# Ledger of designs, part 104: designed miniproteins, single chains, continued (5)

Each design is a single chain, and the fold is of that chain. pLDDT is the mean over its residues in the fold that is shown.

## One batch from the design tools (miniprotein)

Design m19841
Fold by ESMFold2-Fast:
Structure m19841 (fold): chain A 65 residues (1-65)
Amino acid sequence: KDEILKLVREALKKLGLTDEEIDEVIEMLLNPDVSDEELEAYLKKLGLPEEFINIILEVKEILRK
């Protein structure tokens, strides 16, 4: 669980996101009240490629279990 979150943080940092933006993404991943649509909208606002958005949505599903 923690290892997956560390990999997500490192990937987002390489894409040029700020620590604040990365923390927001991680919080949205861990919050069950945040919908997939809300997370996707935020990631699109940050300018992430569609491929990475899909990977992050898959991570949210894995963390839900």
Scores: mean pLDDT 81

Design m19842
Fold by ESMFold2-Fast:
Structure m19842 (fold): chain A 56 residues (1-56)
Amino acid sequence: SLEEEIAEVRELRKEAEKIAKETGKDWFEVLDELIKERFGVSGEELERRLVRELLA
């Protein structure tokens, strides 16, 4: 569901921020990598899908 996908993205964001602090990588790049691993799409594509569902 949309709510489950949003909750999962929020969890991935927290994980990405943690990894970024530990590794010195950019948190946004880490988040995009985690999104690709979990959803099989880019962060931009996933965001576009979620925004479309939220605004529909």
Scores: mean pLDDT 79

Design m19843
Fold by ESMFold2-Fast:
Structure m19843 (fold): chain A 100 residues (1-100)
Amino acid sequence: APKPLLSVEEARKLLEEAHNLFVEGLKTGDREKFREAIEKFRELVDRLPVTSKMKKRLEELIEKLEAAVDAGDYETARKYASEIFAQLHLAIHIQEAIEK
């Protein structure tokens, strides 16, 4: 079944939770923290009104993030996570601007 779209407030909270989990993963090396952060990124992509082009780009970035984490390449993981955060912040900002 299709999941309902997130509100701007719900999306911001979920993105903050994903950020905190990712930062904890970087500090501890805990793969479970990275897995939980990636699951939250996927949920944001599914539940925000992103364009098909943005969705495809975000899915590609998430796959690259998973590969970097699996390789233990945390510098590359940080780079891809930064791009994912930037794209998701932009999507939330655009949604908020349209609603006002």
Scores: mean pLDDT 85

Design m19844
Fold by ESMFold2-Fast:
Structure m19844 (fold): chain A 89 residues (1-89)
Amino acid sequence: MSPEELELESRLALVRAGVAIAKQAAEKIEDEEVKKKVLELARRAEELAREAEEALREGRLEEAERLIREAEELVREAFKLLDEYEKKE
């Protein structure tokens, strides 16, 4: 495993962890609209993570990095919504 591949695999693992945490946090949300939005962001990030894993397996490092970056942005957006919801309570 190259240093670049190791970094991308580590970032992918963090994305998957973030998706799991966001899904778990969303289940505690009583606001149905906020819950649906967080779950949709988590679902999209999970789909991108799967595509990134396939790209890594095929040695498509540039594509994998792009997919991981997009998934990271969706996870950040989900956590931003969770933080904003907690501040309203």
Scores: mean pLDDT 85

Design m19845
Fold by ESMFold2-Fast:
Structure m19845 (fold): chain A 61 residues (1-61)
Amino acid sequence: SMMEGLEKNKEVVEKVLEGAERAIELSRRGERDVPGVGFEKEVPGMLSSEELGLLLEEHRK
């Protein structure tokens, strides 16, 4: 039903937001520190730290 879908979507969005927050934090740390071997390549389809930050801020309002 639509109401159940809304609740499930809210949980999915919350998980995505948590993942995005972690991705932003890791991205910022990686930019500050000298990156090791393996994670210097840009991930296609992943939002930039700035874009992820905007999405998180918009969703928290």
Scores: mean pLDDT 57

Design m19846
Fold by ESMFold2-Fast:
Structure m19846 (fold): chain A 63 residues (1-63)
Amino acid sequence: GTKEEALKLKEEGDKLFKEGKYDEAEEYYKKALEILKEELGEYHPETIEVEINLGLIAIKKYV
């Protein structure tokens, strides 16, 4: 995947998260995360932001 594809997946995940659709948001964020790790690296701000959002989803679903 490309950085552009990953950013589009992240944007859709952000939209779904705001709508309370946590399961769907998680799927989009996981897809974005794999591409962002490959294209930008694990410690890039965009990659870290997706990891934080996945953590927030876990809190919303299980805590």
Scores: mean pLDDT 83

Design m19847
Fold by ESMFold2-Fast:
Structure m19847 (fold): chain A 74 residues (1-74)
Amino acid sequence: MKITEKTLIVALTGIPGVGPELARAVLEHFGSVEAFLNATPEELTTVPGVDAATAERIVQAAKNLRDHEARDAA
C-alpha cells in the first residue's frame, strides 16, 4: 500500500480520544500498515485504551484511506 506509517499516525490522532501514544500503540500492535488496515473493530478493542466507539472511528479512518488510494489508482 502507498499509505505510510506517518499518514496513519496523523489520521489516527485526528480521531477524538486518540492521542499520538495510542496511535503508535495501535500500529505497533498490528506490526504493519497492511495488518492495521485489515483490522476489525473487535481486533482494535484488544489494544489497551481502545474502546468500541474509538475502534469504529479508527476502522472508518482506515477504510477511508484505502478507498482514497484505490480511487486515485483507478
Scores: mean pLDDT 74

Design m19849
Fold by ESMFold2-Fast:
Structure m19849 (fold): chain A 77 residues (1-77)
Amino acid sequence: MEEEERRRKEIMERSKVSEESVELAREIAEKLDEALRRLAEELERELEEARRTGSLSEEEIRSLEALLRSLRESLEL
């Protein structure tokens, strides 16, 4: 009978940890999405600045523009 009680406690503890893990993963995913959106904005500003200053070659700017497009598509922006 004591074995049944111990088994229930173990299952409940593992279940709680799993629920916490899912919740934590959701929070991380939300924060990551926001961070990626901020990164896309920053990258666009850097590209605009690079175009104005001529600090990057046309090929480099084109590569970064392609990267920004892929990032925006992934974020549905």
Scores: mean pLDDT 73

Design m19850
Fold by ESMFold2-Fast:
Structure m19850 (fold): chain A 92 residues (1-92)
Amino acid sequence: ADELYNKGVEAAKKEDYDEAIKYFEEAIKKEPTADIYYNLGYVYYKKGDYDKAEEYFTKAASMGDERAYLGLAVVYEKKGEYEKAKEAREKA
């Protein structure tokens, strides 16, 4: 799924977030990785879908991606959940 992942990253860099989501979802169907889940969380965050951003960052963190804790902290702040944001930052 490296080609699909790379296409997703390229689309995200161009801020084509819907295109990025399509490629990352296709990549997950072949091989789910922490890095793909992290990038899905980031793209959903950029789109303002904080519930999906939280879901995917949580999946990435559960797979050992410590960057996802910073993502969760930012999402929790956007949701006004400041105590959860503080806890997530302490794990980052």
Scores: mean pLDDT 86

Design m19851
Fold by ESMFold2-Fast:
Structure m19851 (fold): chain A 86 residues (1-86)
Amino acid sequence: ALTELDLSRQGLTDADLAPLASLTSLTKLDLSLNRINSAAGLAPLASLTSLQELDLSNNGLSSESTLEPLASLTSLQKLDLSGNLI
């Protein structure tokens, strides 16, 4: 099973994240330096309940409300939100 995935610097938008919802064995996900800017883009991540490390740095996140889908990630030990507008 896939446990670590680096998708940094891929030009990903909110619409590109839907396939990630099935990768429920992920413990580390790097989405830094993309174009993710809404709760709708982060909604697929809510199923990744094994996730321990998430890098969302240098995206377009501008409000704490965009992070609501991450509330289910109870195993999360590291969250990087640097370089956003939050």
Scores: mean pLDDT 85

Design m19852
Fold by ESMFold2-Fast:
Structure m19852 (fold): chain A 55 residues (1-55)
Amino acid sequence: MEEFEKLVKYLNLTEEQVKKLKEIGGDDPEVIRKLLELMQKENISVEEAIEKLKK
């Protein structure tokens, strides 16, 4: 199983969230790892972390 798909399942990401992440970095699992790091470091939601990665 691909790392990207494993991380999507681990975080219970929605289809819309997955689409936004793919727009930022495609199928790169590093994008999801950066998302996780932002969520843990700043104690923010998935949506807020996606918005920060988008910039």
Scores: mean pLDDT 76

Design m19853
Fold by ESMFold2-Fast:
Structure m19853 (fold): chain A 113 residues (1-113)
Amino acid sequence: METTRLRVTLYAGDREAIVAVAESGDISIAPELGVEEVGRFELEVPATPEAARRAGEEAGRKAAELKERLGKPIGAHIEVEGPPEAAREAVGAALEVMREAGIDGVVVEMPPN
C-alpha cells in the first residue's frame, strides 16, 4: 500500500530570524541565525486524500500546541513523501492550521510532480 509520510521539525528563535529562514527556503541557515530545533515528529498514513488531510491537520495542531507552551515565535520545516495528490492535501491542511495558530514561518519540501 502506498503511504504519505509527513516529517515536521519545529524551531524557536527571533521572529525576524524565522521569517528570514522561511523566505530563503533554506533550513540549513537556521542555526546561523540562532533558530533552534525544539520539536520533531513524523506521521505516516495511507496515501488517500482524506488520510493525508487529517495527518496535515494533526501536524498543524502539534505545532500550535508547542507554540502555546513555549510562548515564543515558532517556525516549521515540513518534509513530505508520497503521491503528489496526497502530499498536497497533507501540506495544505498543515499550512492552514499553522496559519490560524500564527506560526511565524514555514519551509516546505515536497516530492517533485
Scores: mean pLDDT 84

Design m19854
Fold by ESMFold2-Fast:
Structure m19854 (fold): chain A 93 residues (1-93)
Amino acid sequence: MDGTWKVEGTDLEITIKDHEVVAVTRNGKPVEIIEKNGAYTFEGFEEYGLGVDKNDNLLLTKVSDGKRYYMTKSGNTASVTIDGKTYTFVRVK
């Protein structure tokens, strides 16, 4: 999952390196990243913590209930449907 990923429908770009979220920008400006137990939370995506597992899978942890959702990779995209809403991350670098 190393690279920069855009959250579709938003101005969020997330940079992942060595299973860690190392940078997030919103509208081209850096935003604060809060890490807790391998889940990264940031402005513009506060409903979920983003994680990368040891097998290089993206996962979302819902902050309200702690429930974990693994994203499905397809080419340069990773997507998951949660509560009828689809979240798509598109690799840009």
Scores: mean pLDDT 83

Design m19855
Fold by ESMFold2-Fast:
Structure m19855 (fold): chain A 78 residues (1-78)
Amino acid sequence: SMAKRRRAASLVTAAGLLVVSAEVNLELFGDVEGARKDLENARELLREAKEIDPEIDQELVEKIEKRIEELEEKIKEA
């Protein structure tokens, strides 16, 4: 349904914005805990989006997941 596709797309968009928030928290403010929370929330939103729409933009999802992994590695070194 259009409503399900729209909801899934909104969750992916929100996950992307949380990744940007995590980058800002980590890179500009040194806020490791804020960054960690944003990344955990982003992962949860991507999980929900995949469950709602199995045909979701896989390339976009993979791009966001890769950025989450890169930031999680930086947090481990902080």
Scores: mean pLDDT 87

Design m19856
Fold by ESMFold2-Fast:
Parts: C-alpha cells; structure tokens; sequence
Structure m19856 (fold): chain A 72 residues (1-72)
C-alpha cells in the first residue's frame, strides 16, 4: 500500500505543469516515505489529489489515476 501511494503521488507530480504544485507534491512524497501510518499516508494522497484538482484541473488527476491503474 505505501509503495502504491508513493507511485500515485509521483504520477500526480508527472501530470502537473505548475512547478510550485510539483514542489508541494515532492514534500508530500517525502512525508509519505517517512511515515509508517497507513492512515496518514492515505491523508497525504487525498491532500495531493485535491491540490492537483484545484490547481491543474480534473484532467491531470484522471491521467494520473489511469496510468496508476494501468501499472497494477
């Protein structure tokens, strides 16, 4: 689960165009890597998804989700 969450965060970053959004996602990835709490990691994924949706649009989130599903 933790590896999957980190992969999804990396995909959200990949499909983001704004460098400030990418920097914020990098911070969330580092927090996820440092955490051993699955609930905290899930909250970080939700926060990153909301950030990308608000700043980049739904299409960026949809592309990240589609690429993540294809990797499973």
Amino acid sequence: MKEGAIKFLELLKKHSKNPKVQEEIDKLIEEAKASTDEDEINRLVVRATKLVMDEEGQEAVDKAAAEYEASL
Scores: mean pLDDT 83

Design m19857
Fold by ESMFold2-Fast:
Structure m19857 (fold): chain A 62 residues (1-62)
Amino acid sequence: MAPQPLTPEQIRELQRLVSEVAKTGDDKAIEEALELVRRAVEGEISPEEAIERIRKIVEELK
């Protein structure tokens, strides 16, 4: 019932993806990516879901 804590690998992937979003300079996309990280840390969504959603943001900002 309790969500699993994020693994070091998941933390590194989230950090990498947030960095990629930050490089675009899109403030709205950066805020959305940070919100997804917060939701994963708080257990509101799975780390896998957060990673996938941030990957979509990165793809859209190419």
Scores: mean pLDDT 78

Design m19858
Fold by ESMFold2-Fast:
Structure m19858 (fold): chain A 60 residues (1-60)
Amino acid sequence: MKEKVREEIKELIEKYGPQAINDEVLRELAEKYGIPYDEVRRIALEVLSEYAKEQRKKLR
């Protein structure tokens, strides 16, 4: 479920910052949701991009 992986990654970034997204965390998410590591990493990059947009929205 790609949406759940995206939610988990977003929560980690918001709580611990972008540096919390590391290989171990991404592998754990891949195993947890049955998604290939490469796909989880791709989702993480998308979430980091969306995080920049969310920061702009929080200024509203």
Scores: mean pLDDT 75

Design m19859
Fold by ESMFold2-Fast:
Structure m19859 (fold): chain A 88 residues (1-88)
Amino acid sequence: VSKEELEREVTISMIKMQIWLAKKFAEKGDGKEAAETARRAAELAEKNGLPKEIVELLRKAAEAAEKGDFKKAIEYLDKAMELLSELE
């Protein structure tokens, strides 16, 4: 296992944790916290060269959470999580 491969696995795990946390905030109606957490996940994904579709889904989740559309935010977060799991 290369150092780069290990760093990628750690990054994916961190993003998955951020998605889980954003989803929990959205489920509680905490739109600001959900949006900030989803944006941080998107920035981490973009900086680490993950597929643009994952970054776009996380940004859409943040926008939905800010607008109070928690159902749509959760749908985008779930889809991002599915795509991340397919990278493993």
Scores: mean pLDDT 85

Design m19860
Fold by ESMFold2-Fast:
Structure m19860 (fold): chain A 107 residues (1-107)
Amino acid sequence: SEQKLKFLVSFLKSLTSPNITEIDLSNLGLSGPIPEEFKVINRLTNLTTLDLSNNRLSGPFPAAGFFDGLTNLTTLDLSNNRLTGPIPEGTFDGLPNLTTLDISGNL
């Protein structure tokens, strides 16, 4: 539900450890659009893996620059959601270490 996504954003805001390298949010039944407040994830500058796969996330793919704080990110998995429309030009240009991007199984 959208309520789960809101609680998740609140949880991410509570994370103060700079040593977090992996966040697995797959298969949690998250629904609704990825909110702007999710940009709080960009505080986790040592993050190498972000997995949002196998949820029910809807609305457009993240805008250009959405993940620009995640300069150490190597893996981004947005697969098997309900994300729609074209991927905005430059969306992943701020991710210099990104080697694995999975956007399959969306709308």
Scores: mean pLDDT 80

Design m19863
Fold by ESMFold2-Fast:
Structure m19863 (fold): chain A 97 residues (1-97)
Amino acid sequence: MEEEKLKKYIEEVKKMAEELGLSDETINRVINLIKRAAELGVLELGYKLAKADIRATFARRQGRLDEMRRIYEEAKPLIDEYRAKVREAAEKGGLVS
């Protein structure tokens, strides 16, 4: 995928997390998610998941557990797709190595 899009998405999620006062641990987690998704060829999926993680973490920090749950439920299809891509990459690596 395009390196320019990867850089833009990392900058956007970092700014979003910083503006919401989220921890460096959360910022690093979402940046790593986007980078791993880019390596798997699913950069857009990684970006969507990173934004969902930021929103869910913010909701949890505010004590809004129902909102956090809804965000995770809405993100479930994206999480399942990402997990499938991770498994495919691992299987292909094991068979081709």
Scores: mean pLDDT 81

Design m19864
Fold by ESMFold2-Fast:
Structure m19864 (fold): chain A 66 residues (1-66)
Amino acid sequence: MEEEIVERAVDVALRAYKELGLTPEESVELAGRAARNLAISKGFSKETADRVAERAREKVRELLEK
């Protein structure tokens, strides 16, 4: 479940990077916001939402820095 939120947020951020011309940093921030918002909307705690957001940001950063 948490991994599904991370993967969805990563997909959203990578599409925005490729199709809308966002910078790598903008894409990382979008992934974090998307993951956090999805987690909160599904009823997860603030701690879980923050953890999922950081995981999504790190995954996008890894993909765009390599």
Scores: mean pLDDT 82

Design m19865
Fold by ESMFold2-Fast:
Structure m19865 (fold): chain A 57 residues (1-57)
Amino acid sequence: SILDFAEAFKAAGEVMLAKGNNKQAATMYRTASEYYEFLGDLEKAKEMDKLAEEAAA
């Protein structure tokens, strides 16, 4: 499902961040945000965008 994709990319972002792959983590979180936005979960989409911005900093 689309939710499974959102959750998978969020988890991938967490794994990349733990490995120090900040640029890849940011990309994963932004992709998760797009899936949450498509799902209508605007709160989760915003949360993912914030995590992406923090990872890219």
Scores: mean pLDDT 86

Design m19866
Fold by ESMFold2-Fast:
Structure m19866 (fold): chain A 61 residues (1-61)
Amino acid sequence: MIEVEAEVEQLSPTEWRVRVTVKTDKGEFVEERVVSASADPAVQQRIADILAEDFKKRVEA
């Protein structure tokens, strides 16, 4: 079973670090991205979800 975790950290008022961790039976894979986003938590969560889904798909391939 594949487990995906996303962490969001504020670097500045308009920049956020998103860290995605994908855990599989083959090991743990981590990718970090810095994104420019508004201070709206809903926008930040949506960006984190999109990055997590994209990375999970690439790890599964």
Scores: mean pLDDT 74

Design m19867
Fold by ESMFold2-Fast:
Structure m19867 (fold): chain A 68 residues (1-68)
Amino acid sequence: AQEEWLEGERLRAEGRYEEAVERYRRALELDPDYFAAWWNLGEALRALGRDEEAERYFARARALAPDF
């Protein structure tokens, strides 16, 4: 899970947002409670202009870590 998330972060830093989204999704398949993956998947989707999808992932992240 963490390794997939780290690869997603690297891809996002390179501007490879579609590939970053796939890595974050894989991290969530392994650990659905991985808050950072939910949040960063939302950010990558927003960078792609997929704002409605991004909002759903942000909502899930907030539910997992409401104090963030």
Scores: mean pLDDT 80

Design m19868
Fold by ESMFold2-Fast:
Structure m19868 (fold): chain A 81 residues (1-81)
Amino acid sequence: MSPEEVRRLVERITALLPEDPGVAASFAAMVAQITLQSGDPEAQKAAAEALREAARRARELGHEETAAVLEALARELEEAA
């Protein structure tokens, strides 16, 4: 998985946040898992940065639990990279 592919996937996650925060969180967990399994530190860093921004957006929308999930996934990706 390339950093560009990761960015596109997280953009889709962010687009889901206003209507389906639970689906967005599930999608984010799958993207994080695939990115971790790729072993690509650049993709892992890109995913962490993008998910952290998505977490900020989730919090702005009042989806605090989803924001916490996205932040936890971002931290896991940073630790792996």
Scores: mean pLDDT 82

Design m19870
Fold by ESMFold2-Fast:
Formats: structure tokens, C-alpha cells, sequence
Structure m19870 (fold): chain A 99 residues (1-99)
């Protein structure tokens, strides 16, 4: 079902975001960048399948926070990168609860 596609994509995105946060904390910036890319791809997949406007809005906001985290990471602002990734994680989890 469409709901199963959204759920699977969000679960994958949540895992990638958790691993990105862990990688930034460990100063493994190549691993962090890979998991950010995976999170963005999976959030985009979830958005493509999502039909509920509230779920779509939460996913769109999660994507924005991941993009902000990527910018902070590239500028060496690691604490701000973690903060934005944690916001993205919260939004993705809230979207998953509504699927």
C-alpha cells in the first residue's frame, strides 16, 4: 500500500538521520555526508508517496532541516548541524506516527 511505502521510507530516513548524528559526534564527516544523502533520498521518496497534507508538511520540514544541517556541516558548525539533524529526526518520527 501507499502507506507501507511511506512507512518504509520514513523508517529508513530515521535510521539514516540517527547514523548521521552519531557520525558527526564521532567526527566521521564522510560517513555523516553519506547518511545525510541517504536521509534526503528516503525523505524525498516518502514525500512522493505521501498523500496526507499533514504528513507531507512534516516531511517537507524534515527535508529543510536536513539541508540546513548539511550547510552547517560544510561550514564546520558541527553543534548546529547536530541540532538541525535532531529537529529533522523529531519531524520524521512525528510523520511516521501519522502514517
Amino acid sequence: SVAEEVRQALEGAIYALEKAIEAVKNKDFQKAARYLTVALLLLSVALDFATDPEVRKLIEEAIKEVRKAGTYLSNGDFDKAIEELEKALELAREALERV
Scores: mean pLDDT 92

Design m19871
Fold by ESMFold2-Fast:
Structure m19871 (fold): chain A 66 residues (1-66)
Amino acid sequence: DVALEIIVKSAELVGRLTGDLDRAKKAIEAAREAAKKGASAEELLEVVGKIMPQAAAFARKELESL
């Protein structure tokens, strides 16, 4: 799942830049659970955005560049 991969990498990057690794881990776990349930890219961005808005914003830009 390309969308899930980009979202995970975005959360990891934002977590490292902000030092908020626990929030990044929570966002990644939420995205993976949503993906297991068949969530769309937009739904994945929504669940990540509720936990770490900066990661969702970065991931959206990356997805738009495809």
Scores: mean pLDDT 83

Design m19872
Fold by ESMFold2-Fast:
Structure m19872 (fold): chain A 63 residues (1-63)
Amino acid sequence: SEAVEEVGRLMGKGVDAYEAGDYEEALRYFQEGVELAEKNKEVPENVLASAREARDAMAAAVA
């Protein structure tokens, strides 16, 4: 699925930003991944759940 591939790409960029110490950029990518996953019902629930967990963890880290 194109949407599943794009969510994976955004999550990967978020992880890369996190590893680089760029927490605000990581949060942006994770937020985009969650928004795309929520708009596309073919994205598996476990992928959406993982994206939400990563977003929430980053949001807490930058607060």
Scores: mean pLDDT 87

Design m19873
Fold by ESMFold2-Fast:
Structure m19873 (fold): chain A 93 residues (1-93)
Amino acid sequence: SFRDQVIGVFRDMYDRVRPYLSPQVRQQLDQIGSQLQNSQTQDQMISSFNQGISIVQTHAVNTSDPNVRQQIMGIRRDTIGRLIGIIRRQRQS
């Protein structure tokens, strides 16, 4: 389902960025994960997902290590591409 695909992409992103995250940022992404699971509409899911992307971007920008920042931004870019692919397929179905 659209829901399962969106949640899966979010969980994959979270797992990939988790080693680079502070406890505070992990808590924020855990809250987004809960919002995604409890979302009733596709628009709510996309909104919550975009909040998660924004949290990851803010953390990347605030990261002093350029190698860590590059890794996080790469994961974020891949995740956005995967989400766009899901939305496009849903619109064609």
Scores: mean pLDDT 87

Design m19874
Fold by ESMFold2-Fast:
Structure m19874 (fold): chain A 73 residues (1-73)
Amino acid sequence: MAEEYIKKGDEALAQGRPDEAARYYVKAGEIYLEKGDYDKAIEAFSRALAARPDYEEAQKGIVKAGKKKLEKE
Protein backbone atom coordinates (compact mmCIF):
# COMPACT_ATOMS: atom_id res chain seq x y z
CA MET A 1 0.00 0.00 0.00
CA ALA A 2 1.09 3.59 -0.61
CA GLU A 3 0.66 4.34 3.12
CA GLU A 4 3.37 1.77 3.91
CA TYR A 5 5.83 3.67 1.72
CA ILE A 6 4.90 6.94 3.46
CA LYS A 7 5.67 5.23 6.80
CA LYS A 8 9.00 3.92 5.49
CA GLY A 9 9.85 7.42 4.23
CA ASP A 10 9.02 8.92 7.63
CA GLU A 11 11.20 6.29 9.35
CA ALA A 12 14.10 6.98 6.95
CA LEU A 13 13.84 10.73 7.68
CA ALA A 14 13.87 10.03 11.44
CA GLN A 15 17.10 8.04 10.92
CA GLY A 16 18.75 10.91 9.00
CA ARG A 17 18.41 9.25 5.57
CA PRO A 18 16.74 11.90 3.36
CA ASP A 19 17.77 10.21 0.07
CA GLU A 20 16.11 6.94 1.13
CA ALA A 21 13.08 8.84 2.46
CA ALA A 22 12.66 10.67 -0.88
CA ARG A 23 12.71 7.34 -2.75
CA TYR A 24 9.97 5.89 -0.52
CA TYR A 25 7.83 9.02 -0.88
CA VAL A 26 8.19 8.82 -4.69
CA LYS A 27 7.03 5.17 -4.62
CA ALA A 28 4.00 6.20 -2.55
CA GLY A 29 3.24 9.03 -5.01
CA GLU A 30 3.41 6.62 -7.97
CA ILE A 31 0.95 4.23 -6.27
CA TYR A 32 -1.45 7.11 -5.50
CA LEU A 33 -1.21 8.17 -9.18
CA GLU A 34 -2.18 4.63 -10.27
CA LYS A 35 -5.19 4.75 -7.93
CA GLY A 36 -6.26 8.20 -9.15
CA ASP A 37 -5.60 9.79 -5.73
CA TYR A 38 -3.95 12.82 -7.31
CA ASP A 39 -4.01 15.04 -4.20
CA LYS A 40 -2.28 12.33 -2.14
CA ALA A 41 0.18 11.75 -4.99
CA ILE A 42 1.09 15.48 -4.96
CA GLU A 43 1.50 15.36 -1.15
CA ALA A 44 3.80 12.31 -1.39
CA PHE A 45 5.96 13.87 -4.14
CA SER A 46 6.07 17.14 -2.15
CA ARG A 47 7.38 15.20 0.87
CA ALA A 48 10.08 13.71 -1.37
CA LEU A 49 11.09 17.24 -2.50
CA ALA A 50 11.13 18.40 1.14
CA ALA A 51 13.65 15.60 1.82
CA ARG A 52 15.58 16.17 -1.47
CA PRO A 53 14.77 19.52 -3.17
CA ASP A 54 16.58 18.56 -6.41
CA TYR A 55 15.03 15.08 -6.71
CA GLU A 56 14.05 15.05 -10.40
CA GLU A 57 11.70 12.04 -10.10
CA ALA A 58 9.60 13.87 -7.49
CA GLN A 59 9.50 17.10 -9.55
CA LYS A 60 8.24 15.12 -12.57
CA GLY A 61 5.73 13.31 -10.36
CA ILE A 62 4.19 16.56 -9.10
CA VAL A 63 3.82 17.86 -12.68
CA LYS A 64 2.22 14.59 -13.82
CA ALA A 65 -0.16 14.42 -10.83
CA GLY A 66 -1.18 18.07 -11.30
CA LYS A 67 -1.91 17.49 -14.98
CA LYS A 68 -3.95 14.35 -14.19
CA LYS A 69 -5.93 16.27 -11.56
CA LEU A 70 -6.84 18.93 -14.16
CA GLU A 71 -7.97 16.18 -16.60
CA LYS A 72 -10.42 14.82 -13.99
CA GLU A 73 -14.11 15.10 -14.92
Scores: mean pLDDT 82

Design m19875
Fold by ESMFold2-Fast:
Structure m19875 (fold): chain A 82 residues (1-82)
Amino acid sequence: SEEIDKEVQAALAEIYVAIGNLDEEKGDFEGAARSYEKAAEIAKPVDPELAAYAYRNLATVLRKMGREEEADRWEKKADELA
């Protein structure tokens, strides 16, 4: 059903958040950013709160890379979702 498909999609987004967290722990901020962005894109239509969480993690890792203006834009996008 569409509801089960949405639950699977949300679970996949959670997996990408976990991958991003692991990459961040390893100091792979570029990898973490890609994983968080993918998590947010997958989550956005099915779980806006999870998407917002992923965008905030993306903003945090972008700030660690000195990409302040990009981080601010993603944080604003997160605030608009949740």
Scores: mean pLDDT 88

Design m19876
Fold by ESMFold2-Fast:
Structure m19876 (fold): chain A 58 residues (1-58)
Amino acid sequence: LLPKDINPSAGFTGEELPEEKREEFIKEQLELIDTIPNEEVKKKLTEEFEKEFKALYP
């Protein structure tokens, strides 16, 4: 399942990724989301990921 590999907030905590890895993690997740042909699903996952990530790293 693409969604199980593209789960930006599942099993992730701020302490698991140091600052230098956050940018790379974001880039990887967004690239995976971008492979989804469903624009609606892609948009929702991108928005949810960004919102959740900002909540974890204010």
Scores: mean pLDDT 65

Design m19877
Fold by ESMFold2-Fast:
Structure m19877 (fold): chain A 69 residues (1-69)
Amino acid sequence: SEEELRKEILKKIGEILRIIGDILELEQKLKKTTDPEEKEELEKKIKELKEKLKKLKEELKKLSEELDK
């Protein structure tokens, strides 16, 4: 149903916003970090979160396209 689809879209938006917040926090930590090992760990976490964000955005696009039908 359209109502179920809208609820799923809102849930995905919430997940996207949380991940964006996490990325911003880690990027801020990365700017303050001088230890090379810690930098590498932070960069890896940021990359993983950005990949997850990309997948969620693709899922959101598909849900939005389904709502337009």
Scores: mean pLDDT 86

